Designed miniproteins, single chains, continued (2). Designs and how they scored, part 36

Each design is a single chain, and the fold is of that chain. pLDDT is the mean over its residues in the fold that is shown.

## One batch from the design tools (miniprotein)

Design m5220
Fold by ESMFold2-Fast:
Structure m5220 (fold): chain A 62 residues (1-62)
Amino acid sequence: PEILPLSPREQAILRAIDEAPSGKLTVAELVERTGASASTVSRLVRRGYLVREGRLYRNTPV
């Protein structure tokens, strides 16, 4: 996307995944690292910013 109308908390989720050694984190790890809710993670998947792989989430390649 050309612009990312993301909140600071949503940006923190994307950053946490990017900073992870595997490039993937579970919902529990994201909640612990960023303080975001599981529903915020789910919303980012629906908006196309994250890809779900079983229990793991990664950033969408752009």
Scores: mean pLDDT 77

Design m5221
Fold by ESMFold2-Fast:
Order: C-alpha cells, then sequence, then structure tokens
Structure m5221 (fold): chain A 101 residues (1-101)
C-alpha cells in the first residue's frame, strides 16, 4: 500500500530526526521543512491524496514539537521491534555522525 509505505517512512524519519536533534541540542525542523519532506516522500510513493499528506504533516509536527525525548525513545524502540529498516538505517547514520565528534 503506497500510502502506508509513505506514512511509515515519513514518520520513522521524523522520530529518528527529532530524537537526534533533541539529543544534540539542534534546532527542530520548521513547518516548511516538515511539509516539504512529507510532500517529497508522498511524491516518491505516488501518493497525491492531499488530506492524507496533511495528516502525515500533522503527526510529524506532533513528533517534533510535542513529544518528549522519553516518548521519542519509546516510539523508536517500537519501530525497531517491528524491524523497521528505515528507522534502523537513519539511526545508524545519525549515530555515525555523532561518533565523528
Amino acid sequence: DPKEVARETFLSLSVVNSLYRKKHGLPLPSDEEIEATARQIARANNVNDEEFIQEMIEEARRIHYEMSLEELEEKLEELLKENNEVAKDLLAVYEDLAAEK
């Protein structure tokens, strides 16, 4: 299901990105950056449902702006239990970047 693939990819990216930024004291993505990324992932998965894209944007905004570090760590553990390859790959990239410092 292209919509499920787009949603899972974008939300996994949002969780890992938010967790990395919060752990390192980096600025969180802007509303414009969140929307641009959501639309890019939707387009890559041939999803043109504007209502669905808006739901993805709203959930990502909640992840970045409303979830605590502890809630993000719990959500990442859930994604890793589900063997989410996107979450694993992104976590590895961010951990490698942190290790270079």
Scores: mean pLDDT 78

Design m5222
Fold by ESMFold2-Fast:
Structure m5222 (fold): chain A 94 residues (1-94)
Amino acid sequence: GFLEELRAKLEELRARLAAAETKEEARAILREAAELTEEAVKKNKALSVSQQIAYLLQVIGLEFEAEQATTLEELKALAEKVLEITEEVLEKQE
């Protein structure tokens, strides 16, 4: 179902992030992770409107920090935080 598809995308992004060797690759993965989180939040009927807004604001904040990030290590850490938010949202779908 769609939940399995979102989980598969999450695992793909984690594997790509582990293999990323450039800031451009890490930034692209962070953007894709943010889009995946937005999709997961919008399709999660268990979340209240306040919880949905809170998750989306966390992701926006991480994207803003990524614009100021100067190292690959910092970008990878920010992308991993976005993926952790995605996983938490998907777990609350049960």
Scores: mean pLDDT 86

Design m5223
Fold by ESMFold2-Fast:
Structure m5223 (fold): chain A 65 residues (1-65)
Amino acid sequence: SPLQAELDRLEKELDNAKTVEEAKSILDRIERLGVRAHIEGDTEVLARAKELIKKAQKKIEELSK
């Protein structure tokens, strides 16, 4: 699905993020994708987006040290 492909790209971008600003930008994009998944009823993408949000928050914390 287009949402799954977009989420896969965001996950790769998050893994490669080197700054807090990059990770925060990616987090915002994941949150927006999660809202779209919720509206479309894509429960699999919504669940993956929620997990990726947690991963992004953890990465922001790690980069902030």
Scores: mean pLDDT 86

Design m5224
Fold by ESMFold2-Fast:
Structure m5224 (fold): chain A 88 residues (1-88)
Amino acid sequence: SAVQQQAHDIFQQSIDYIYMGYYYYFVKNDRDSADQYGDRARQLVQQARDLLGSQASPQQQSVIDNIDRAIQDMWDGNTPSTVYIPSP
């Protein structure tokens, strides 16, 4: 559906922002920029959750949980976890 495709696009954008956050955190040693990218990724995930509502699959909920974990790993100074997005 159009909703599922839009949610998929939002998840992909969120993951791109997580990678940018990791780049700023680990390569540029810029925590402020890393935190901004992490916050934006979290906002996008919330937008996808709101968009999906009752249409959210257990697999999509796992993506949301994994994105939250990846952001927390970054803030804890750990290597980022890989996040997989289910097909739309």
Scores: mean pLDDT 78

Design m5225
Fold by ESMFold2-Fast:
Structure m5225 (fold): chain A 70 residues (1-70)
Amino acid sequence: GVEKMLKQAESLYKTALEAIEKGNIKAARRALDALEAMVKYFKKMGNEEAAEYLQKLVDEVRKKIEEAEK
């Protein structure tokens, strides 16, 4: 269900943040790619609320990766 996918997305978000803290930018980018795929999935299914929630997580991870690479 949607709830299970949102929990998986939250786990990916946490994994991305931990990877950034450890300097593993490749792992963080892979988690970001998976989160972006979930955003596309929810948009295709018409679940705008889930898509917007996940987009915020994507934007935060992307910003932290960009800051870590500076």
Scores: mean pLDDT 85

Design m5226
Fold by ESMFold2-Fast:
Structure m5226 (fold): chain A 84 residues (1-84)
Amino acid sequence: TPALDKLIQQINNLIDTGLDIFDKNNDADKAKALLDQAKQQAQQLLYFAKYGSYSQKIIDEATKALKQVDDALAEIEKKEKEKK
């Protein structure tokens, strides 16, 4: 549905914005806040997709977004440890 496509787009925009803030401003706290918000939205979407019999495409997109968030958070944590 258009609402699900818009939610996926919002999740992806949060991930991209979080990574951009970290890369350009070195603001790990703001980047993590945006990525945490993206993770919560992606987890909620995946939950409703599994229980609401949504298309496999929506399940795959939500799962992909969760992996991207986890990978991004791990990279930020690694770079923070390198500065300490």
Scores: mean pLDDT 81

Design m5227
Fold by ESMFold2-Fast:
Structure m5227 (fold): chain A 68 residues (1-68)
Amino acid sequence: SALDSLSTEEQMVVALLSGDPSLAPAEEQILVRTLMEVYGIPESEEEAREVVTKKDPALLERLRQRRE
């Protein structure tokens, strides 16, 4: 599957955006940090948090473009 080519952290983010699970605040913070580390945007904590809270695939796509 497409997830097979992603890191464990990226797979976790994609699974959460696709499955829309209920997250505790501590879990949301872990995902925000994962996005910042995976996509190389440490100064963009606000953008990472927006992806996690809104679960919007278009926002994730923007972060992917920034990494490249």
Scores: mean pLDDT 58

Design m5228
Fold by ESMFold2-Fast:
Structure m5228 (fold): chain A 75 residues (1-75)
Amino acid sequence: VELALTKAYAAEVLRSLPEDVAAAGIAALNAAKSAEEVVAIAVRTLRESGHPQAEALVAGLRAAAEVARAMAAAS
């Protein structure tokens, strides 16, 4: 549950980027084996994109990963 939720949120965040960058980032997320790896891939993609809201999106992604962890623990 944690991995699936983290991937879903990370994919939504990456969709704010240009289509080519978003597609490459989402493909990398599909290969990820852990929530930690998903966060690392998304953070790298956001920072390398030059997006003006990259750091705000990174903060939101880290917060969402904690929520996903809590939801997985409750399941």
Scores: mean pLDDT 75

Design m5229
Fold by ESMFold2-Fast:
Structure m5229 (fold): chain A 64 residues (1-64)
Amino acid sequence: AAEKGAKAAGEAAARGDAVGAMTAAYDSLQANGPEGGKKAAEAAVENAASEEAARFAMQGYEMG
């Protein structure tokens, strides 16, 4: 579900896991379509502990 993807991306970004945030956003896009991917990327950006984590999440969304 899109909510599960958003939570995973947000939690990864909050702990500074840039690669985890990117992967979660990309996986949410692939599983839940553009809306799910966008929701996951936005959750990661809102909860990001670092600029790098936010950037990687957006990159994951844009690559799909």
Scores: mean pLDDT 75

Design m5230
Fold by ESMFold2-Fast:
Structure m5230 (fold): chain A 55 residues (1-55)
Amino acid sequence: VTDEEIRRAPRGAVLYGGHIEVRDVELAAEKGIRRLEATGSITDEARKLMETLGI
């Protein structure tokens, strides 16, 4: 997922990304994205943050 995809997505959207990092999760939470789903890879730190934020 890219910063552009997250920023232009509507509130409550579900986004799919090949690679997800902590910054992607932070931005998604800020924009009100409902869920991020990694289709390729996700860092351990990003996964933990997603669990903490409930997304």
Scores: mean pLDDT 77

Design m5231
Fold by ESMFold2-Fast:
Structure m5231 (fold): chain A 72 residues (1-72)
Amino acid sequence: GFEEGLKLLLKPFEEKLKEFIENPSEEILEEIEKYIAELKEHLSRVLPPERLEELLKELEKKKEEALKKVKE
């Protein structure tokens, strides 16, 4: 179903966030940002705009939380 499909699409993002927290680098952060942009492109074709915006905000929040954990 849709939930399982979303989980599969988000798995690489979650794995990169974990990798970034364990071994912070600008290159991994750039890959995370690229993945968010790619997800936006793909999901904009299948999700209503309101749901896409909500999902993207959650992804950005997770990225910001990871950044806070590694900065200090």
Scores: mean pLDDT 78

Design m5232
Fold by ESMFold2-Fast:
Structure m5232 (fold): chain A 68 residues (1-68)
Amino acid sequence: MDPIVEWINKATVEELTKIPGVGPEVARNIKVAKNGLGRIPSVDVLRKIPGIGEEGAEKIVAALEKLL
């Protein structure tokens, strides 16, 4: 399993806000998407989440690669 995707699925809203560039609103949007889909299945899905987009998804992945 992708460790970045697993971390995102296990993270609380507070833990998501610790990612550089992720504010409380974006963290909440990730939680809403996770609840609606049951799980975030891939990093590519992050691009479709409101407030993230392509650049936001790349920044989240890069930040988690440095932290994990």
Scores: mean pLDDT 77

Design m5233
Fold by ESMFold2-Fast:
Structure m5233 (fold): chain A 76 residues (1-76)
Amino acid sequence: GAHAQKVNELAAYLQQKAKEAGKTVSAATARQIAELVLSKVSDEEVAKYLLEQVINHAEGDTVTVADAEKVLKGWS
């Protein structure tokens, strides 16, 4: 469906942006993070902004769901 397609597109975006930042994220974790972000926002540009904030605030070389949860706690 349209939602699953958007999750997959944002997950791929997250993986590419993480790689450009010298970080890694698995496809499964990227899909979980994309789902979490889409639960808070519907706008694609805002979702992409939040995904980039998750990467920028991630501790260590691997982006995790916990990194996304920390970023989203500040989002209202």
Scores: mean pLDDT 85

Design m5234
Fold by ESMFold2-Fast:
Structure m5234 (fold): chain A 93 residues (1-93)
Amino acid sequence: MKSTLILRGLTREEAERLKETAEKLGAEVEIIEGEEVTLVIRGLDPGQAVAVAEAGRGSGAYGTAISDGETTPLDEGFPGAVSGDDEGNGFLS
């Protein structure tokens, strides 16, 4: 029932900024530093996850993946929060 949002391509600073925003919404946030900085946000409603994903894109995130089972409408401009590489990060291609 809760969405997991994964953001990639952020700087450490922007990831920490988004972490604070998501935590204020009651989400659990993890910053994973590997080949690229990956921000994992859990416990958001789908609409909140999309809003945070858009904020991440504004900060330079190139890849956004939302895992919730069913993201039906484009009520919130969800198609705009797609992966930037070669994967459709879902079925929207």
Scores: mean pLDDT 66

Design m5235
Fold by ESMFold2-Fast:
Structure m5235 (fold): chain A 61 residues (1-61)
Amino acid sequence: SAMEKQVEDMIAILEHLAAHASAAAVRAYADDALETAKRKNYPEELFERLKAHVEALKAAA
């Protein structure tokens, strides 16, 4: 689905930023991505998947 693809794209961007940019860039994109997912009422499963990746990257920083 389009929402599944969007979440996969968001996770890929987060992983790219974590590997190639700053912790601040990861945090900024993560905050925007989670807000977008909430605003668009993404299914809980997709939201939790995105949130889990965000929390893992924050813990690793």
Scores: mean pLDDT 82

Design m5236
Fold by ESMFold2-Fast:
Structure m5236 (fold): chain A 83 residues (1-83)
Amino acid sequence: SSELEAKLKEFEELLQNKRYDEAAEVLRQLLEEYGEHPALKEFFKRLAKENPQAMQEVYSIFASKSTDRELVQKAAELFLAGL
């Protein structure tokens, strides 16, 4: 749980600092390691509600760089859960 919490905090700090390319890299790591974890769904639901434009920009970067269609779909589900 501490490792997950540290990565979630890193993602939020990168998002707040407009470092969207780096946030997309952390998103990939979170999805690959913790994709089914309920804490991910609640975390991204909150961020999508608080920062919808920033979350959309991170998603667009992630989707454009990822060749893994399953991870892209998981990211879309997490980002839409806050809307």
Scores: mean pLDDT 82

Design m5237
Fold by ESMFold2-Fast:
Structure m5237 (fold): chain A 85 residues (1-85)
Amino acid sequence: GAPSPELEAAVAAYAERLEADPALVAELNAIAEETAAEARAEAEATGIAPEDAIRAGVERSLERFAELTGDPELAALIREGYEAV
């Protein structure tokens, strides 16, 4: 199913914020790259499927995102959207 109307509205508002703040975009890209590197390292070390390692990495990156932005509710909505896909 499609994301909830609340998630869609939150994502749209957040997209506008990202366009206004290139520094925030750079920090989010750094978190994404770090998450991908951690997921790869875990898959290699533990022998689990890379997809499972990536899912665990997304949870950790969302916690970091909530701490950096001070917006744990936005992080929770993004996680919910990821789980819906």
Scores: mean pLDDT 67

Design m5238
Fold by ESMFold2-Fast:
Structure m5238 (fold): chain A 66 residues (1-66)
Amino acid sequence: LSEEEVALLTELGRAVKAGDVARARELVDKLVEMGVISEEEARRIIEAVEAGDVATAERLLARAAV
């Protein structure tokens, strides 16, 4: 992963912990455009954040960041 990709993943983690759905959506869209995560992974992360399921969202993000 590039430094830019790592920075975006880090910001997404912060947005997830904050429950900031709008920011999380913006960041996952960028990560999908960059090919770092799939549209399916992005959808699952946003669904978890919208549901308030921070633990699931963090788990999905950690898997994508590996």
Scores: mean pLDDT 80

Design m5239
Fold by ESMFold2-Fast:
Structure m5239 (fold): chain A 72 residues (1-72)
Amino acid sequence: MEELLEELLEELRRRAEELGLSEEEIDKMAQSFRQLFESLKAAGHSDEEIRTFLTALIDWETRELEEERRRA
């Protein structure tokens, strides 16, 4: 559980750092991910389902940030 979340957060952080995001932005992303993880767990989803969903979401979040960076 904690191991899964840690691995996902590490990948998210690494991608965000590559995009040149500040520590504040990275922390906000991590916080929203923790909340999503908790919600999925509370809803009764398995760790495998959570991993699949959050992995796809990391890709989506990364693209959103890339667009914001280009505009800025």
Scores: mean pLDDT 74

Design m5240
Fold by ESMFold2-Fast:
Structure m5240 (fold): chain A 66 residues (1-66)
Amino acid sequence: TEGVAVGTGVVDENGYLKLPKEVPDGSPVLVTSVATGEVQETKAEGGRVKVPSFKPGEEVGYLVER
């Protein structure tokens, strides 16, 4: 598990997390809720990821793997 980008963010009101500009579409992304420790695995699309298991305003950490 090398060549990763890590960060933190807040789920927006539409259930999306914004990613850094350099993350290409299709990159695997792990998103972790700070409050619950729950992890969602998804893929980057359009500079963001959909996180349907998390509420708007949820603090999250993310890890992008390429």
Scores: mean pLDDT 77

Design m5241
Fold by ESMFold2-Fast:
Structure m5241 (fold): chain A 85 residues (1-85)
Amino acid sequence: KEAALAEVDGAIANLETLYALSTDPDLKSQIKAVLEELEAIRKRIEAETDPARQRELVREALLLMARAGSAAYAAGLKATLVFAG
């Protein structure tokens, strides 16, 4: 329970930092959406008493983080490919 909340809290803090440092409005909008979903998952984990369901919620949070990371990576690749072609 505490470990699950700490994991999600860390993810939220990292995304808030990326949001503050980002200058791309599309990326900022995506990060904000992921932050809102992570905060909702955090509340669900806090209210949940079943360890299996807590684990499922942490997996959901990690998938949201992966989507945010993939979008940032794709934006970087797009810029690189324009110069490589």
Scores: mean pLDDT 69

Design m5242
Fold by ESMFold2-Fast:
Structure m5242 (fold): chain A 107 residues (1-107)
Amino acid sequence: NPYEKALEVVEEGIKTNDLSLLFVAVGYITGDVELGEELRNEIIQRQRNAIAKALQLDEPVDVTPDELLEFRAEQHGVEVEELRKANLEDLEKALESVRELLEKANA
C-alpha cells in the first residue's frame, strides 16, 4: 500500500527531523518513488556541498541530520530547538495529510 509506505517515511522524518523524506513520501503517493528519491538525494548533496564550502573543505562531507540542523541553525542565527520545532510542525502536518489519504483509501 503506497499510503502506508508514505506514512512510514514521514514517521521516519519526524524521528530524524528530516524534511527531505517528504519527497520520498510524495513519491509513494504519486507512484514515482524513483523521482522522490532523486529529489531527496539532490537536497542532501546540496546540503553536504554547502557545509563543505562553509568549513572551507575541498569535498562534500557526510553529516548526520543533527549536524545538519546545528549548521543550518548557526547559518540562520536561530536556536537549534526553534529549527527542530519548525521542521516537526511541517512533518506533523504531512503525517496528518497522509493519514487522511490512507483512511480514504481503506474505506
Scores: mean pLDDT 80

Design m5243
Fold by ESMFold2-Fast:
Structure m5243 (fold): chain A 139 residues (1-139)
Amino acid sequence: KIEELIQKLDSPDPKVRKDAVKEISKLSKEDRKKAIPKLIELLKHPDPEVQKEAAKALGRTGEKEVIPKLFELLKHPNEEVQVEAASALMRVAEEEDLPILAEASKHPNEKVRAVVEGGIMMLTAIKGDAFAQKFNEAL
């Protein structure tokens, strides 16, 4: 059940949390969407490891509705949470998200910028010159 997997994301055991994230990523799109509200709640959990696993799971849902929350998480005080949020953001972002990606590319954390730049390079390779031009215009 999806409810059991969501419960495991709050486990004190890191292996249980990682297994829950992996199993959520294997669920149907409908069931993954059902996890989104609880995963967003877990982004405010006091344990940074739980916050990281929640961000990773949100990225694996592939749902566009999580983009604003992942972008907000880039301001998190924990560097590893910021990097995981950037990775998740690049997993769900598409061409229409270029303005938010351009803003993320200016992030003060060099590791966050590296993840975003790597993702933008991959999108540019897939979409070609038109994408590269739009990205330069968004900067």
Scores: mean pLDDT 78

Design m5244
Fold by ESMFold2-Fast:
Structure m5244 (fold): chain A 81 residues (1-81)
Amino acid sequence: MEEVENLIAEAEEVLKEAVAAGVPIGTIMRVLGAIETLRLSASPSPSEIAGLYNDIGDAYKDMGRYEEALKMYEKELALRE
């Protein structure tokens, strides 16, 4: 639970940066939806957590922050294996 809350907090900070950077609204809405899914889930599945990592990765990619995007995608893959 604590780890999921920390991930949500990271996602919220990324969301603020993405909005400031002019990232497409579609990417922003995906991150928001993933955060909402995790907050409303009583027991977030690895698949739901992986989805948020993917959406954060897309936001970093849209900001041109490719190293950070790759780290998020790696975390996504670790949860799907």
Scores: mean pLDDT 81

Design m5245
Fold by ESMFold2-Fast:
Structure m5245 (fold): chain A 120 residues (1-120)
Amino acid sequence: SYEEVLKRLEEIENDDSLSAIEKLEELAGVAHRALGLDLSAEQALELLERIYDLIKKIFEKNPDLDDVLKESMFAIFSRLADAVVRRHPELTPRVVELIEELKQEYPDIDIYISKRLQEA
């Protein structure tokens, strides 16, 4: 359920025993489950913003993270962002703002962005 996905994100964020790599693996699992849910626009945006915040917190705590791992985390976000915009096109402006913020903060990281989001 949506509530179980949000609870799991909070557990991943607060689990100090998990490495950055382990948190990435857990986030991939959560994002995969979220893609199977029929979410409202409000729920989809809340989930996307929570994942965005968690990625930023992981990077802030782990400044020496390998660029390949950073690209993997952004790939998870981008896949979810594309799914959200596909189901809720009205969220496109907000999703584009989040992606532009990521690009500005991490200009050296190659972030895959779907053609739909690039043309938005």
Scores: mean pLDDT 77

Design m5246
Fold by ESMFold2-Fast:
Structure m5246 (fold): chain A 79 residues (1-79)
Amino acid sequence: MEAVEELAEALKEAFGLSDEEARETAETLLEIGGEELTRELAEALRELLEARKAGDKEAEREARERILALLAEAAKLYE
């Protein structure tokens, strides 16, 4: 499952989660939002990490807004 693996790696890099924590979180998000949401969230987290490395505050803000929008979509599906 490519999307789960990508999200788990992004979560480890962004938040310092353990392998088990990242995998469990990624699997939970896949169950709630499906593969497309999981992939988009992984992409947004990678964009956030790239922006942080570059010191690009505008790109970091845009990535954060996208992450929040995706999480809001997942919350709608969970409710």
Scores: mean pLDDT 79

Design m5247
Fold by ESMFold2-Fast:
Structure m5247 (fold): chain A 72 residues (1-72)
Amino acid sequence: MMPEPIKKAIEENNNVSVLLSIISDIPLLPEREEQQKVADELEKLINTIKDEKEKARLLAELKKVKQQLGLP
């Protein structure tokens, strides 16, 4: 699970761009197991975001990357 200080920093600093950057970098990870783990951790973090519009945007981008990589 992501630590609370990281979640808070993302929420307070409009770090949607940071999360989008991490999502776009998942395909660059060398191992499929690492790609899955990062995707799962990001999905959990995104689901804690209070801004429903930003949450939906991030979930859509994550779903697109997961589909591209053939992840469940």
Scores: mean pLDDT 71

Design m5248
Fold by ESMFold2-Fast:
Structure m5248 (fold): chain A 100 residues (1-100)
Amino acid sequence: SVDDISQKTSQIQGLLLEFSRHLENQDIDGARAVHAQIMATLRETPGVSDRDVADVEALMNAALDHARAGDWRGLTRAFTVLSLEITGVMVDAELQARKA
């Protein structure tokens, strides 16, 4: 339902904030655990395709790579792209649910 997707969107937004905090603290293991939770939530969301999941996973990995390299400019750019992509994926899922 639309309400279920809205709830999952709120969960993912909270997890993205937690992911960002782990990356800022160079806690890569903590960031990976949050990454796994975001990916699980996306896979559970009706209307999210395997392609959407793969695209988000690639962007999450890019953010982790920049964090491991200490490339804070690259991390900021990668996180911005990631946040926009996740927002688009969740909006598209909600629009599909409204048509059902």
Scores: mean pLDDT 84

Design m5249
Fold by ESMFold2-Fast:
Structure m5249 (fold): chain A 95 residues (1-95)
Amino acid sequence: KREELRKKADELERQGDEAFSNGDYEKAAKLYEQAADIYVQLEDFARAGRFYEKAAEAYKKLGDTEKSEEIQRRMKELEQLRAEALSQGKPFVLP
């Protein structure tokens, strides 16, 4: 399943890049968001952030400032979750 998810995300990236090159920024943004969501499921927050950044760029080129800002907020939330995960381990109470 994990390997299939990575292959799906790679396919979505290729389709998104093609849509972006063709000027279909709305389609590109949606494809990049789907790829980012897969990487969130895989707990690869760094790669998820990169795809959210691409989606935000596509929305910005489309002139959709509201959606671009929404994606940027999701990226900041992921950065906070990463910081919390690094600072807080699972508390192990040893006897």
Scores: mean pLDDT 77

Design m5250
Fold by ESMFold2-Fast:
Structure m5250 (fold): chain A 80 residues (1-80)
Amino acid sequence: SERKKAALYSAGSILYIGGETSNELGKKHLEAGNEELAKKYYRDGAEDAKAGAELFERAGDKEGKKKAEELAKENEKLLP
């Protein structure tokens, strides 16, 4: 239903924003020399982005799924 798709899209968007925020915080901590904390944020960001991608897929949002999958890969690539 449209209402169910809207709810899934909203949930996916929240997780995607979480993934972006964690990615940014990870970069800031890495620049400050906080490698272990940066690693934690990159892991959290990858997990949130993957969960967001699954919700976007269930919502039928192919572009949102692709963006979230790309964000997950970016977070994983930045893990030391």
Scores: mean pLDDT 88

Design m5251
Fold by ESMFold2-Fast:
Structure m5251 (fold): chain A 80 residues (1-80)
Amino acid sequence: MSPLEKFEELLKKLDELMQKLEEEFSDNEEAREAIIEAAKLRLEALQQINENPNDEKVIEEQIKKIEEKIEKLEKLLKEL
């Protein structure tokens, strides 16, 4: 799997987690704040890769950021 393909798969997982939080915890302020922060990070990551599509280091950095956010959202889902 290429770094770009891995990034695309991680974005799909992030989107699924954000949707689950919105559907199950729509009235929870912490969940809403987490969704907003995740959406912002997602947009920033897409912009960085769009500006640097052939820079594997940039792609790897964005992958790490998305992976970290996914872990935080998964932890939040377990704690809610």
Scores: mean pLDDT 83

Design m5252
Fold by ESMFold2-Fast:
Structure m5252 (fold): chain A 62 residues (1-62)
Amino acid sequence: ADEAEDEAAEKAQKRDVEGVYEAAKRMVRAGKKEKVLAAGYNAIEAGEKEIGEAMIKAAEEE
């Protein structure tokens, strides 16, 4: 885990979709694309569709 991963988790808990998207983009740029995709799909399965979709978009865009 790194600072971007911790930030993404914190933003997800607060339902800050834009913050999750930005933190996820930073994780992807740090080489954590697979982790971001896994977390996004897990969030969707857990019922957090908006958060999961934001993470998947971040991984697809950068």
Scores: mean pLDDT 75

Design m5253
Fold by ESMFold2-Fast:
Structure m5253 (fold): chain A 81 residues (1-81)
Amino acid sequence: SELKENIASIELIGKRVENGVVHFTVRITTPEGVTTEEEGSISEEQFEIFSILLNKTQEELEEAAKEAEKKLLEARKEKAK
Protein backbone atom coordinates (compact mmCIF):
# COMPACT_ATOMS: atom_id res chain seq x y z
CA SER A 1 0.00 0.00 0.00
CA GLU A 2 1.25 3.46 -0.93
CA LEU A 3 0.08 4.83 2.42
CA LYS A 4 2.19 2.31 4.36
CA GLU A 5 5.23 3.03 2.16
CA ASN A 6 4.93 6.75 3.01
CA ILE A 7 4.39 6.43 6.78
CA ALA A 8 7.10 7.88 9.03
CA SER A 9 5.08 7.39 12.23
CA ILE A 10 1.66 6.40 13.54
CA GLU A 11 0.50 7.71 16.92
CA LEU A 12 -2.55 6.58 18.89
CA ILE A 13 -4.05 9.86 20.13
CA GLY A 14 -7.43 8.64 21.35
CA LYS A 15 -8.96 5.32 22.38
CA ARG A 16 -11.90 3.87 24.27
CA VAL A 17 -13.35 0.36 24.45
CA GLU A 18 -17.10 -0.19 24.78
CA ASN A 19 -18.87 -3.56 24.51
CA GLY A 20 -15.96 -5.11 22.60
CA VAL A 21 -15.76 -2.22 20.13
CA VAL A 22 -12.61 -0.08 20.04
CA HIS A 23 -13.18 3.58 19.18
CA PHE A 24 -9.87 5.13 18.23
CA THR A 25 -8.13 8.10 16.66
CA VAL A 26 -4.66 7.83 15.13
CA ARG A 27 -2.33 10.43 13.69
CA ILE A 28 -0.30 9.37 10.66
CA THR A 29 2.80 11.36 9.72
CA THR A 30 4.49 10.99 6.34
CA PRO A 31 8.28 11.36 5.81
CA GLU A 32 7.47 14.80 4.33
CA GLY A 33 5.96 15.90 7.66
CA VAL A 34 2.35 15.82 6.47
CA THR A 35 -0.05 14.70 9.21
CA THR A 36 -3.49 13.16 8.85
CA GLU A 37 -5.91 12.05 11.57
CA GLU A 38 -8.09 8.98 11.10
CA GLU A 39 -11.00 7.96 13.34
CA GLY A 40 -12.52 4.51 13.43
CA SER A 41 -14.59 1.98 15.32
CA ILE A 42 -13.57 -1.66 15.00
CA SER A 43 -13.87 -4.85 17.01
CA GLU A 44 -11.28 -5.58 19.69
CA GLU A 45 -10.06 -8.50 17.52
CA GLN A 46 -9.63 -6.21 14.50
CA PHE A 47 -7.80 -3.66 16.68
CA GLU A 48 -5.34 -6.38 17.74
CA ILE A 49 -4.59 -7.06 14.05
CA PHE A 50 -4.30 -3.32 13.38
CA SER A 51 -1.74 -2.95 16.19
CA ILE A 52 0.44 -5.66 14.61
CA LEU A 53 0.53 -3.69 11.33
CA LEU A 54 2.18 -0.67 12.97
CA ASN A 55 5.98 -0.43 12.72
CA LYS A 56 6.18 2.81 14.78
CA THR A 57 4.23 3.43 18.02
CA GLN A 58 3.40 -0.32 18.16
CA GLU A 59 4.69 -0.51 21.77
CA GLU A 60 2.41 2.40 22.79
CA LEU A 61 -0.53 0.84 20.94
CA GLU A 62 0.07 -2.55 22.63
CA GLU A 63 0.21 -0.86 26.06
CA ALA A 64 -3.06 0.97 25.37
CA ALA A 65 -4.66 -2.26 24.09
CA LYS A 66 -3.65 -4.12 27.28
CA GLU A 67 -5.12 -1.34 29.45
CA ALA A 68 -8.38 -1.43 27.45
CA GLU A 69 -8.53 -5.25 27.72
CA LYS A 70 -8.03 -5.01 31.49
CA LYS A 71 -10.87 -2.47 31.78
CA LEU A 72 -13.12 -4.65 29.61
CA LEU A 73 -12.37 -7.73 31.76
CA GLU A 74 -13.00 -5.72 34.96
CA ALA A 75 -16.36 -4.54 33.54
CA ARG A 76 -17.30 -8.16 32.74
CA LYS A 77 -16.33 -9.30 36.26
CA GLU A 78 -18.33 -6.44 37.82
CA LYS A 79 -21.47 -7.51 35.91
CA ALA A 80 -20.87 -11.19 36.79
CA LYS A 81 -20.52 -10.35 40.50
Scores: mean pLDDT 66

Design m5254
Fold by ESMFold2-Fast:
Structure m5254 (fold): chain A 130 residues (1-130)
Amino acid sequence: MYTVLVADDLESTRNELVEAALKAGASRVIQTSSGEEAVETLLAHPDEVDIVLIDLEMPGMSGAEAIARIRELYERGELPRLPRIIVVSHRPLSEEERRRLRELGADAILEKPASDEEIIATIRRAMEAA
């Protein structure tokens, strides 16, 4: 069984991702509403989170900034393992934006609109690769 962290500032999209994670087989889902909370939650639960679902466009710390921070913490040894990171975008991304997100540490990118089946399949694939 695996733990999924969902970071999204919009309750409706956060609820959608929580349901998808549970349907994908997550035994636990932790909800956060900002990039800052997502980073703080990983530091509080450094060996418990298997997958992070993170919205790209949040006020304050963006999803991209949160991913960069997670990677930095891992590189410095403050996180014992790097969770699988799935970026969720509410808009189409350019090839350059996708490349930069992968360089930052994104393992997968979900561009909306996406079906429940696509979201669930992406989460399952991330867990199987971990």
Scores: mean pLDDT 84

